# Ledger of designs, part 31: designed miniproteins, single chains

Each design is a single chain, and the fold is of that chain. pLDDT is the mean over its residues in the fold that is shown.

## One batch from the design tools (miniprotein)

Design m1054
Fold by ESMFold2-Fast:
Formats: C-alpha cells, structure tokens, sequence
Structure m1054 (fold): chain A 105 residues (1-105)
C-alpha cells in the first residue's frame, strides 16, 4: 500500500527531524509526537482519499530535498514557497507545514 508506505516514511522522517532539532525531548515525548503525526496523516487519508495522492507527491518531493541536504521543515517550506506560499517555519509544527503542503499540491 503506497499510502501506508508514505505515511510510515513521512511520520518517521518528521519525527527524526523534530528529535534532531529538539535534543532535550524524552524518548516518551518523541514516541507521542510520532504517534500524533501518524494519526494526523491517517485521519487525512480517511477524510479525503485524494489527499493520499497529494501526500505521496509531497513525500517524493520532501525525500528529494532531504537527499539534497535540507531538513524536513526546510523541505516543506521550500515546497510551499514554490507554490507561492510564504511560511514562518518557527511558528508552525511539521504537521501544520505538511498539511499546508498537501493542500498546495
């Protein structure tokens, strides 16, 4: 299931980026963040099946930008900027940026 693979991949990389940027987070807090991100993504797919296609496209673009050396937040911000949306990455969670990127795709 490509959508499940996209959710699993994206929830993992977002959580790792949050952990890297917030080294004082406990293992329990990291787990809660991972579960929250995964739930958000699963709910989006349940409410709107077309959002699954958009998420898959976002995952591919984010993966490419991470391979080029960007963080997850930087990758999402760059995708949003490409769509003409300016975002203050310090004022948004990764989940919020992901939702905006999916809507812009």
Amino acid sequence: DERKEAIDFLSEIITEDIKKLNPNLSEEEVKEIHEAIRKILEEEFKENPEAGERLYEVVLEVKKLIEEGLSVKEALAKLLEKKGIKVDVEKHTVGELLQLAMLAA
Scores: mean pLDDT 72

Design m1055
Fold by ESMFold2-Fast:
Structure m1055 (fold): chain A 87 residues (1-87)
Amino acid sequence: LRERVEQLRAALRELAARIAAMEGASPFQRRLGALLERLAAAIDDVAAAEAALQAIVDLVRELGRLAGAPDVEASMQAALELLRAAA
């Protein structure tokens, strides 16, 4: 479980870093980056992590309406699958 938690934390931070590195990131992409950072920080707090996960799921669905960068979408999907597997 500890290795799985560290894998999730690393994936969340990597995705947040990729979003932060994006030139011309949309407000939704910036919000997603902030939520991913919050989730990484709160992963040991189940209630806070669950709330952040739900917010990320909702935001990912909204981003599905935007022409996002393919690499960011792929990284988001990978992180989301890790989060779903942890829940």
Scores: mean pLDDT 63

Design m1056
Fold by ESMFold2-Fast:
Structure m1056 (fold): chain A 72 residues (1-72)
Amino acid sequence: SSLQALEEAERIAREVLDEMGLPEEVREKAFPNAVHAAKTALMRGASEDQAREAARRSVENVLKALEAIKKM
């Protein structure tokens, strides 16, 4: 179900952000993007490992965007 996929995606996103060792401020900015990426992957029938990878890539994209802003 969509609700179950959301709950699983939120757990995956929290675990990925914790494993990446990111500070709280960055985690708050990256969390909704990581949840969306993981949920989208799970709803398309991806494995948990694939959903974790999607979440990681989403977080990396947020980090790149934040770093680009610092250089402006």
Scores: mean pLDDT 84

Design m1057
Fold by ESMFold2-Fast:
Structure m1057 (fold): chain A 100 residues (1-100)
Amino acid sequence: SAEIEALARETLRKLEEVTEEVRKKYPGTEEEQIFLEMAELLKRLLEEILAGKASVEEAVKRLDEILLLAEKLSLEIQEMMKPVLELLGEVFNLFVEEQL
């Protein structure tokens, strides 16, 4: 749907902004490594939703993996990620509604 596409693209754009900030503040750290792993999973989930390739069950599993990695990040990075995770939640709610 056009609404899911718009929200997913906004989520990806904000994720890129946070990624650049993390690279500036935490270069070469374990925190950057965990963040980049989480960001890659989040990006792949959104790309699969946009491509119509995601099942609800697989999307829930990937969301759980993303949230577990997010909890390992510093409070500063978690705060930077808050808007991204809120948008991801909106994308996920609309995606689940369209699969019902």
Scores: mean pLDDT 86

Design m1058
Fold by ESMFold2-Fast:
Structure m1058 (fold): chain A 73 residues (1-73)
Amino acid sequence: SLFDESLAVVEELSPLLSIKGESPLSVEEITEILRKAYEKSPDKALFLALLDLATEGNLDPRIVEAVKRVKAL
């Protein structure tokens, strides 16, 4: 299903989305990873909704900014 396929794409991002400021990744690198996942997703709107749920409570400013940038695509 589109839900299961979109959920699987977001779940593959779980290690990235659990970063707590010790990662060497820049906001630009995180944005590119999320953009590629967005483009790969068969349902873009569902992907963004699941990404919001997966990043709920994440306080890393790089993750917050990267999600905001992907939503602006």
Scores: mean pLDDT 77

Design m1059
Fold by ESMFold2-Fast:
Structure m1059 (fold): chain A 99 residues (1-99)
Amino acid sequence: GPREALREVVRRTVPDEDLRREVLALLDQLSDGALRVLYEGMTRGDVRPTSRQERRDLEEARRFMQEVVLLQARANHRRGVISDEELEEIERRVREQLE
């Protein structure tokens, strides 16, 4: 199903072991609807909600993606790839998008 397909994508595309574990843990918390939105978004591009339920599923999927952005930024910062200032800016932007 979509959950296992998304787990396989994460296992194949996320090279950092700690980041991979954190992303998989977040993925396991997602509803079936949010998982379908993520899966369709990867295969069809932009997903447009047509119902109230689809809008909620899209919001949950968007929140997950913002959390993944934050985890990736923190992993990059630990590896010295981004500066303290770049991390602070990413964390601020993610916080604004999750509110």
Scores: mean pLDDT 79

Design m1060
Fold by ESMFold2-Fast:
Structure m1060 (fold): chain A 87 residues (1-87)
Amino acid sequence: ASSAWQASPEVLALIRRYREEGDEGARAAVQAANLEDALARIRANPEAWVAQFMADRGLDEAEARALLERAIAALQDAIAKLRAAAA
């Protein structure tokens, strides 16, 4: 969990609505924002993730890159579904 992300005014407002009002749309929006932060971090340094997959799983560079692209696509799909639930 990122302290900087958690301190975001938008995320704090969504957490407050979820906790104080039981707003399930606010909960979905918080989850989407968390995944958006994770996706942004991956995109900020994709080569570090490729190198980590190679080291941790014994994958070659092409296999590690393909795994990263699939992970990014899965995160984007999850974000879209959560944002739809929050609307």
Scores: mean pLDDT 74

Design m1061
Fold by ESMFold2-Fast:
Structure m1061 (fold): chain A 90 residues (1-90)
Amino acid sequence: SEKKKLVLATFIKVAEEEKENGKGSIEMEEEEAKKIGKEILENNSKEELKEKVKEAFELVKELAEKEGYPREKIEEDLKPVREVAEEILK
């Protein structure tokens, strides 16, 4: 599904942007994230996306923990993206 691929790419880009800014939440402006996510989808292979997803999950967990988010909330917020990644990349 193109929608599911866009969700995955958006997640990767949000994680990368949060790392670059050093501060933030996992809640980026949805419209901007989606635009950038489309570019990631068009410029990366499935193999590259799989590696970026692993890095993004680890990065988002680290950043969210630094901001004081509970582990339960982090796992809950990441669950939809994890499910999308499993469907697309496996």
Scores: mean pLDDT 63

Design m1062
Fold by ESMFold2-Fast:
Structure m1062 (fold): chain A 86 residues (1-86)
Amino acid sequence: MPSVEEALAAAKEQLVAGTKAGGGKVHELEVEVLEATETSAVVRVRIHYETPAEGEVLLEAVVEVEVVDGQPRVVRVLSLEWERLK
């Protein structure tokens, strides 16, 4: 199904799962569509998380998603930046 929102949901789930697996805690996650086509999209993801060592951090990434085998999936992370909130 041609829905960019499905691809965004998948990307969000993967980021949250990875952060939790590393011992972190996710409070908020935002996604903004930068470009979209019929089968692909480039989105900017901002994640607000906490770690025991760092405190509060804002991570910003640009992710490429594509419909593969009939399902939207994250193909690559095109760029990744992080910023300390405090």
Scores: mean pLDDT 70

Design m1063
Fold by ESMFold2-Fast:
Structure m1063 (fold): chain A 58 residues (1-58)
Amino acid sequence: LQGEADAHRARADALRTAAEVSEKIAKEKGLPSNNAKVARDEAARHEARATELEAQAQ
């Protein structure tokens, strides 16, 4: 259970980083960032799952 929670946290962090990179590139080119929104949504789901698994492991 704890290992699964840690894995979800790692994935959420990676997706958040990808979103930040996409936003930076979009701003540099003067374009809207749509990929960042998708990555942030998926990061939030993984973070929620990690929190739930940690609560169950308690």
Scores: mean pLDDT 77

Design m1064
Fold by ESMFold2-Fast:
Structure m1064 (fold): chain A 75 residues (1-75)
Amino acid sequence: DEEELEKLRKKSEEIMKELEPKAKEVYEKGDTEEGKKIREEAVKEGIKMSYEEALKEYESMSPSVKEVLDEILKE
């Protein structure tokens, strides 16, 4: 569905935009121990942001939609 695709793209762009400063730091420090640490933190932060976004989506669903999804997943 195009609407869902656009929504996902916007969220992906938003997450990447927030991570951009950290990506710049990683690039500048390269393969040093500091660079590795910043890279790990950036990845961890990105995963956390994606998780929080997914959780918000799930929570925003109506109870009826949740019930239908829970029935499908139960099988």
Scores: mean pLDDT 59

Design m1065
Fold by ESMFold2-Fast:
Structure m1065 (fold): chain A 59 residues (1-59)
Amino acid sequence: AELRLEGPITEADLPRIWTFFRENRDAPRRLVLYNATYTPEAQAALDYLRKQGLEVVEL
């Protein structure tokens, strides 16, 4: 499963990322980020999800 996002990643984007992660738990999960920047809260959430098995690709 793959979710693609671009630009600034903020707390407002986290529900979408959490939903993607939860709905696709039985398959490999990949988040592709284009030209992304992060708020501290978004960075912390993504670091947590990486430890839980989310593959994050930054382009």
Scores: mean pLDDT 83

Design m1066
Fold by ESMFold2-Fast:
Structure m1066 (fold): chain A 71 residues (1-71)
Amino acid sequence: MPPAKSEEEAAEREALEKIRNDLAEGKEEFKEMMEKMKEQLKAKYGLEGLTPEQVLEEALRLSEEELRLLE
């Protein structure tokens, strides 16, 4: 297995999940950070017209699919 890359993807996924939970709790400070991340994810995956929560869901879904194809 390619552990180093999949481990980095898992850590990134955990970080995104934690941020998503904090966003769901209505933390205003995270909203600005999320908008910045939304633009980065939109550039990476071509996502458009989505809320920050939807962008995170799509990014996590795509990462999971990439990991499945790799494994």
Scores: mean pLDDT 63

Design m1067
Fold by ESMFold2-Fast:
Structure m1067 (fold): chain A 70 residues (1-70)
Amino acid sequence: SREDIIAEMRKRTDEVLRELADDPELRQAVLDEHKRLLERMETMSLEEQRALLAGWTARADGIIAARRAA
């Protein structure tokens, strides 16, 4: 459901935010991106919302990986 997708996106966002506790600027950027994704989902089908969640999960993993490389 849409609610399940939103809950999973929130969970992934929280995972990134925990890794970025010492970086307030990047934390705010992640929060802003999460907000934009939720707004985009308002007009999307469930299939499009699942694709967006998959993209956000990949993006979240990428942020954590980039942080570790820095």
Scores: mean pLDDT 80

Design m1068
Fold by ESMFold2-Fast:
Structure m1068 (fold): chain A 90 residues (1-90)
Amino acid sequence: SLAEGLEKARTLVEAVLRAGREAGLPEEVLRALERAAELLRQAERAAREGNLEEAIRLAEEAARIGQPAVERALAFVPKERLEAALKAAE
């Protein structure tokens, strides 16, 4: 379902955020990841309530903010730490 997909996306963003905090990722990037995770939580809630248009809008906003932040995190955080955080989120 859309809600399940959004929950998985949020879990992955939260794992990247955790690894980024441990690695000392810049505050502006951490803030962007936090905002993306919050928007995905709101999107998941909207999807569960049947507000699909709102869920998609929030998910698109999360992607707009989150994608650049994830790319910066991937360049900054050692691959081994990122992989460990993603595995822990399973």
Scores: mean pLDDT 86

Design m1069
Fold by ESMFold2-Fast:
Structure m1069 (fold): chain A 70 residues (1-70)
Amino acid sequence: DSLIQRYQQRIQQDPNDWRAWYQLGLQLLSQGQLDLAGRYFSLASRLLSDNPQLSLQVATDGGRLIGQQR
């Protein structure tokens, strides 16, 4: 079983699982899918609207990781 498939299954069970969206973004980033990774990091951040500090951290970390890809 791929990590991507596992996280996709988690999202199907709980679409509000921000950790699953974030981890899926990281897996896509490792495959060079920068645009999709960025969208998934944004989704994870939006799901944290009740925790603005963590939401900002997730968005910042995701953006930084994408920026480091060449």
Scores: mean pLDDT 80

Design m1070
Fold by ESMFold2-Fast:
Structure m1070 (fold): chain A 75 residues (1-75)
Amino acid sequence: MEEELLEKLEEALLKNQEPEVAEIEVEIVRLVLEGRLDEAVRLANEANPGVELSKEDVRRGAERALAMAEALLKA
């Protein structure tokens, strides 16, 4: 289920990142999964001021994060 993937992603991120940063990254991935890519791109750029992230950058980032979460769920 998508919620289980997001939970595993948050768990993995919390090992190396501050809770606030992990929460934002999980929200970006959630927005991508919901088909709300434009909102995900806006949030990603707001969270990273001075870095212009494209729709492709955000989509690829979410795909990588989900692949990591899936690997953790199956291990």
Scores: mean pLDDT 79

Design m1071
Fold by ESMFold2-Fast:
Structure m1071 (fold): chain A 93 residues (1-93)
Amino acid sequence: EEEKLKEAVEKLKERVKKKLIEAGFSEEVAEKAAELAAAAFRSMVESNDFPSKEELEERLKQILQKELGLSEEDAEKAAKIMAEEIYKAYKEF
């Protein structure tokens, strides 16, 4: 159901934002990264295409560097957190 997907997306956004803030990222970066994680999860569910966790981490790292201007080190750290939470959301969905 579309409603179930909306609930899963909002829960994922909250978890990603919280985890990134706890990891030392700014609220602005955490919020934007949570939006990116939600978009990735929605796309994966809608296309029924679930890349490996490693592929997802690599894609997110590139997006974070390009869209948020994060360093390679910060993008890798954020991408790992985001991919972990996306996969948890997938298992709960």
Scores: mean pLDDT 84

Design m1072
Fold by ESMFold2-Fast:
Structure m1072 (fold): chain A 64 residues (1-64)
Amino acid sequence: SPLEQRLAQLEADLAALRKQLAEVKARLDPSNPVDVATLAILEAAISFLEELIARLKEQIEKEK
């Protein structure tokens, strides 16, 4: 279904962001405000996608 295809894409995007977050954390310079801002943005984006995926999964379950 289109919703299941969208879910698969969002889960792939989430996995990519989690990998990027791990790489940023490994190389983080806490004295660099750009690095700190980048970390905060990635954490916010991951949180947003996790909530969106949870809501989409709930919607798919209701259509069973």
Scores: mean pLDDT 84

Design m1073
Fold by ESMFold2-Fast:
Structure m1073 (fold): chain A 110 residues (1-110)
Amino acid sequence: ELSVKEEMEKLLEAYKKRSREVIEKLRALGMDPELLERFEKVSEEIIKLFEELIEGKISIEEFNKKVKQLIEELKEIAKQTKNAESKYLIDLYILEIERLVKAFEELVEK
C-alpha cells in the first residue's frame, strides 16, 4: 500500500488537474478577467498550502486556519460572480476543496 505521503501527493496531483479544468471552464464561460485572476491566485495559494503540509513545513492546525481564509476569499469571488453557471462551478470547487481538506486531516491522523 502507498505511504501516507504518496497518497497525499496523488490526491494533490488530482486536485491540481481539477483546478486547471475549473479555471479553463470559468474562462470559457466569460468570467470577469479580474475575478478570474483572483481565483487563479487563491487556487495557487491553496495548492502551496497542501504542498507545505505534505513536506511537513506547516502543522495541520496552521494549514486549517490558512485554508479556511482562502475558502472565504473564494466565497467572496462567488458572490461577485454574475454568471449563474460560473457561480455554481465555484461553489462546487469550494466543496471539492473542503472534501480534500478532510481527506488530508484523516491521512495525517493515521
Scores: mean pLDDT 87

Design m1074
Fold by ESMFold2-Fast:
Order: sequence, then structure tokens, then C-alpha cells
Structure m1074 (fold): chain A 64 residues (1-64)
Amino acid sequence: MAELKARIEELMKKLNKEESQEVHDAILALNDGDYEKANEIIEKASPVAKELIEVLKQAIDADR
């Protein structure tokens, strides 16, 4: 858990403002249970943003 949070913060620093917004929108959709919208954002996201979203999904899943 703690190591996962550090990795998330490191990846967030590598994103530009537009990529950061895409990650935020994807996570918001996942939290709302809108998996179709989340998948659409992920498919169009940059490789770095896509990696961060996957790591964030793992963190959310671990808390459930």
C-alpha cells in the first residue's frame, strides 16, 4: 500500500496538465461505477496516463 502510493505520486509528476485531467476523469468514472466511460478514457490516454490509471485501479481494488 505505502509503496503503491509513492509510485502513484511519481507517475503523477510525469504527467502534463491535460494527461493529469484525463487520469482524474477516468478515476472519477471508476468511482461512479461507469466502467464504459472509464474504458473509453483509458483507451485514448497516453501510455504514462494509462499506466497510472492501472496502478490507481489496483489501489482502489485493494481497499475493497
Scores: mean pLDDT 75

Design m1075
Fold by ESMFold2-Fast:
Structure m1075 (fold): chain A 72 residues (1-72)
Amino acid sequence: MEVKVIGEGVVVSAAPAEEVRARAIELARQDAEKRAKELGLEVVDSEVLNEAVFTGLDGRTLALAAVAATAR
């Protein structure tokens, strides 16, 4: 049986925006993999559904990511 699970990642850091974005996507992928394992399934493919990056006044960047993973 093939199902789709969604993983989410949130990162706040003073690192460059590209690094913070990449970290949020990685956390979202890890969250999707954890959700798949809870269902007794394994992630075989994943794609980024949504991402947003915001830069704060104190030089910190907030990144949000949502990843859809196909699990079997």
Scores: mean pLDDT 81

Design m1076
Fold by ESMFold2-Fast:
Structure m1076 (fold): chain A 114 residues (1-114)
Amino acid sequence: GLRAEADRLRAEAERLVEEARRAEKEGDLKKAGELYRRAGVLLIAAGELYALAGDNAAAAEAFRRAAEVFDRAAELYEKAAEESSGEEREELLKKAEEARAMAEAARERARALE
């Protein structure tokens, strides 16, 4: 059912968070940022499925978690941009801005369910 699929997506997102933490420890800021961003997208999908299942508490928790990991993705993209130049720096800064926007949208979605 919808809740079981949401639980699966949430578990997959947390696996990506653990991979991101390993990438951070290895100094791969760009990879870590991408993994946190992917985890955030899965957490938004999980939140949407929890909401469709009528589990507003689980949906709000998933959206709050999405905001947290998108903020972390943004921070890592900004740090990677400091080590970059030219077009790569501009792309990383754009990804950071997009991740911050996704974090804020996720917080608003969580708040709407409270």
Scores: mean pLDDT 92

Design m1077
Fold by ESMFold2-Fast:
Structure m1077 (fold): chain A 90 residues (1-90)
Amino acid sequence: LTPEQAAEFDAGALLLAASVYYVVGKKAVERGDIETARESLEKLKELYKQAEDLAAQSTGRARQVAQQTADDIKSMIEELEKLIEEAEKK
């Protein structure tokens, strides 16, 4: 693996992990388990920081892939935060 190929694989792994936590968080909100939903949100925030760091350390296509991964995770964070807020209202 070249450093760029390794970075692209790492970005893919971060996105997969984020997708799992996002689904777990959404299902937790659905059943009223706000504690688990907030834990999933914190994990997404950790993965977002890792994706941002990966993008900052990468160049060329690997940077673009890592940046897209960070953007996708940020969207998951925003959606889960919105779901938690709506659940806490009622």
Scores: mean pLDDT 87

Design m1078
Fold by ESMFold2-Fast:
Structure m1078 (fold): chain A 81 residues (1-81)
Amino acid sequence: MRKELEEEIAESLGLMARSVMELALKKNPEKLGEEIRKFIDESNLPEEVREEILKAIDEGDLEKAAEILVEYLTEKARKGM
């Protein structure tokens, strides 16, 4: 339980996840959409987060879908209690 260290780790993980998602968006956006859907199904995400990500994917906004996922993962890491 190191509050400052946990916050720094969460920010670093969020930044890394964002970079990976941006790279995937440029390389193969169709595959990224499939992978995000699979992660949502395999991950026990809150219904609200799932709905927002799926809506973004359905709208073709993979960048927004990736952003929502990264923000959620960062917040979950920060709350890690």
Scores: mean pLDDT 70

Design m1079
Fold by ESMFold2-Fast:
Structure m1079 (fold): chain A 89 residues (1-89)
Amino acid sequence: SEIEEILNEYGLESLDDTVEAIIEEIEKKDPELAKKFKELYEKLKERMKKAPYPEQLELVRKVAEIILELINTKDIEEAIKKLEELLKE
C-alpha cells in the first residue's frame, strides 16, 4: 500500500507501534503529557481514516515526520504543538 511505502521511507514498520512505544516512555516521567500525546494521535488517526485518499497520504507523511523528529530530538512539547497544528488544518 502507499501508506506502507511512506512509512518505509522513514524506516518505520508501523506508525501505531512506534507511537505506542513513545507513549510508554513518556508515561514513565509524565503521565499527563503521555495522555495528551495519545489523545492528539487518536484524533489525527480518526482524521486520517475519514480523509480523502490524497489528503490521507499527506497527513500520514506529516505525522511520520513529527514522530521521527521526536525520536531524534526527544522534544515532546514541540511534537505536541506540531500535532495540535495538524488538527487545526
Scores: mean pLDDT 78

Design m1080
Fold by ESMFold2-Fast:
Structure m1080 (fold): chain A 71 residues (1-71)
Amino acid sequence: GMEEMKRLLEELGKKAKEYMELGDKYGKQGDGTKSTGYRLRGIGYAVEMGLRLVKLGMPREEAQKLAEELG
């Protein structure tokens, strides 16, 4: 239940944020290939987090909002 949701936010949400921050960093440095690669990985973790949260009973609107805030 709630403890598993917290674990997903801490694991997948943290990874999504870290990869999105790396994408932003490399984008600012002019490395478009690395920027795009890291951003796509971040989006992947955010989507996986959202899907798993819905399976655990989180409302779809809340899970989508959390995923969109990370991706």
Scores: mean pLDDT 83

Design m1081
Fold by ESMFold2-Fast:
Structure m1081 (fold): chain A 76 residues (1-76)
Amino acid sequence: MQAEVDELQARIAAINAQLLARSTLSPEERALLEQQNQLVATALANLPAAGYATQQEVIDRTRAEIEAAEALLAAL
């Protein structure tokens, strides 16, 4: 679990770094990606408060949201 959380947090950090590097993104595209990234970061931060079954569901959902954000960023 911790290794998975660390991996997902590293991927979030990579997305944030890409958003900072891409100063030419439209305000709308930037806001959408920043909002999505903030939502997944919040979900991971709240993970320790959940029971094991809920923790796995949150990890799976967070991974899917990160993959969606990465796909959107790659399409820009």
Scores: mean pLDDT 70

Design m1082
Fold by ESMFold2-Fast:
Structure m1082 (fold): chain A 82 residues (1-82)
Amino acid sequence: MAAEELRRAAEAAEAGDFEKAREELMKAAPGIHEILSKASPEQQQEIGKLLQEAVNALNAGDGQKAADEFRRLAEQVEKVEA
């Protein structure tokens, strides 16, 4: 499930392993795409925002912020899957 891959991305980012965090995000991408096709416009906007914030944090080298954003993204993905 995309939420599981996103939590692994958060763990990797928190540990400072940005390569692993990006790998887990890439593994989550097909699942996120499927969730977006089922999500409301409001859910799509929130998921897109959290994804952008997580990627920006990784690019800035802010592992803690990236981890926090990936965990928030996982929560939103789980709400659509439920």
Scores: mean pLDDT 84

Design m1083
Fold by ESMFold2-Fast:
Structure m1083 (fold): chain A 91 residues (1-91)
Amino acid sequence: AKEEALALLREAVEAALAGDAEREEALLQEAQPLFQQLSEKERLEVMLEALERLLEHAEEVARVAGVSEETVRRALEEQIEKARKMLEEAE
């Protein structure tokens, strides 16, 4: 379940970066029931991988979102730090 959810999320990120919004939404919808099967810790681990992947592509994310790369990097780094702290506190 976790690896399957993560694989779908990675494909969704690739679709988003390619500008294929319909495929991105379809993949996220397929991942949703898998996320519901995950523990809180597993969800945080999947979220962390997704956030780290987006950070690697911060320039593309900024272009799509219409904001500065600095704004995207700061927001993603803050979310990553918060998720890591939550993961350390999870069972």
Scores: mean pLDDT 75

Design m1084
Fold by ESMFold2-Fast:
Formats: structure tokens, C-alpha cells, sequence
Structure m1084 (fold): chain A 90 residues (1-90)
């Protein structure tokens, strides 16, 4: 569908923007996240990029752990949405 193509293009654009702004390592993590969670939105990818970038440049372990918890929360939200979609298609 045109909506699905638009979403895929927006996801590609987010990853390329992240590559320019945050570098190849962060972009690679987003590419792996997109492969694992195909229902991820462009907004969620941008949020994930910001959290990963903050971890890379945060020297405090407690702050890094809090950022990792936020990433796990985002991951859970995407996984729950994906599971609900799969259940609705059965």
C-alpha cells in the first residue's frame, strides 16, 4: 500500500538522518532494531537514536542504566503493539 511504502521511506530517512547526526554505530543499532521490530515508527526510531546517543556520551553508570531502562521500555511498547497486531490477524 502507499501508506506502507511511505512508512518504509520515512524509516529509511530517519536512519540516514541519524547516520549523519550521530554516526554509523547508532545508525547500525537502529537498522537492527527495525529488522527485529518491523512495526516501529519513525518517531520511535528517533527517540531510540537519542537514547543510544546519550548512552554513548554519558560517563555516569547510573545515568547510563536509566537510559537503558528507557530503551527497554520503548522496546516493550513496540513488542506489545506487534503482539497485539499478530493476535488481531489470527
Amino acid sequence: SSELKKREKELDEVIEQVRRDFGDDVAAELEEFRKKYPTVTPEELRKLADLIFQIYFTPDEEARQELRQRIEELKREVEERQRKLEEELE
Scores: mean pLDDT 80

Design m1085
Fold by ESMFold2-Fast:
Structure m1085 (fold): chain A 55 residues (1-55)
Amino acid sequence: SDDDVDQLDSRIDMIDSAIDSINSDTTLSDSQKQSLIDIYRQQRSQYQQQRDSLR
């Protein structure tokens, strides 16, 4: 179960880093950034719920 939590924490951290990278990207339009960030936020919420279910 610790390995599962560690994997979920790593995935959440990678998503947070991806969102930061998207926000810093000067080649993407605001609408492209919003669409990508919305997808990552949904995925983050799913991983957070999975993590919460393990505690």
Scores: mean pLDDT 83

Design m1086
Fold by ESMFold2-Fast:
Structure m1086 (fold): chain A 62 residues (1-62)
Amino acid sequence: MLSVEEAARLLERVAGISRGAAKRRINEKMSQGYDREVATIELMQEAGVSLAEAVAAVQAAL
């Protein structure tokens, strides 16, 4: 399962979101009922990453 730290690093590397902002945004999505992997994919898409690229990046990190 993807940790918050791993998800934040992935968002920083793939989507260019700062690690601190990534952690905050992941926690916000999780509070809305998203699991961590889905939250990471959604945040990548919001940053302009395609769904296919976001899914591939998350799966490679699992």
Scores: mean pLDDT 82

Design m1087
Fold by ESMFold2-Fast:
Structure m1087 (fold): chain A 69 residues (1-69)
Amino acid sequence: DGLLRAARRALQSLVDKGLISPEEAERALAAVEAETDPERAARAGMDVLIEAGVPRPIALAAERELLRA
């Protein structure tokens, strides 16, 4: 619950800043939800963002926020 809430907030912040689309955020969140381990969940979400063409520095910033949750 805490990780998913943090992921949703971090992804929504990126959408609000125009750095990712709402659809990209939804795909990343689904990848986080599919993983049971917090570190694997954060990595899976970031892999989806990178695959979607999000610049690496932005994806890494989101991963760092997820790992702090």
Scores: mean pLDDT 72

Design m1088
Fold by ESMFold2-Fast:
Structure m1088 (fold): chain A 75 residues (1-75)
Amino acid sequence: SGLSGVALLQAGEALTLRDFTDQQGEMKEAGELARKGASLFLEGARDPSKVSELLEEGRKLLDEAGKLVQELLDK
């Protein structure tokens, strides 16, 4: 709630760019999941009739990406 799709997209881009250079293999998987989630949010922004379904799917992908990032931070 209160978080825009643009903010989530920017967070996904920052995660992908930064972590790809530092820990390429494992972070690439997290970045790919974040990118897919962000792309669904972007699609929802273009088609409001699908926004609820795309937000639910995108959230699941971002949750999995965040879980992988947390595992790497605990490394």
Scores: mean pLDDT 70

Design m1089
Fold by ESMFold2-Fast:
Structure m1089 (fold): chain A 59 residues (1-59)
Amino acid sequence: AEEAVKKAKDLIEKGLSPELAAVYFATELIKKGVSPEQANRAARLLREGKYDEAVKAAE
C-alpha cells in the first residue's frame, strides 16, 4: 500500500491528474488482492490528498 501511494503521489507531482493517479492506485491495490470496494475508498482518499488515510484504508 505505501509503495502504491508513493508512486501515485510522484505521478501527481510530475503532472498526472489526481483522477488518473487514483485509478492507477485502485488498480494496483486490486492486483494485490484488495477488494474493489476497499480499493475505491482508498483511491477516493488519495484524490483528496489524504495519503496516510489512503494507506490505512488499503490495509
Scores: mean pLDDT 78

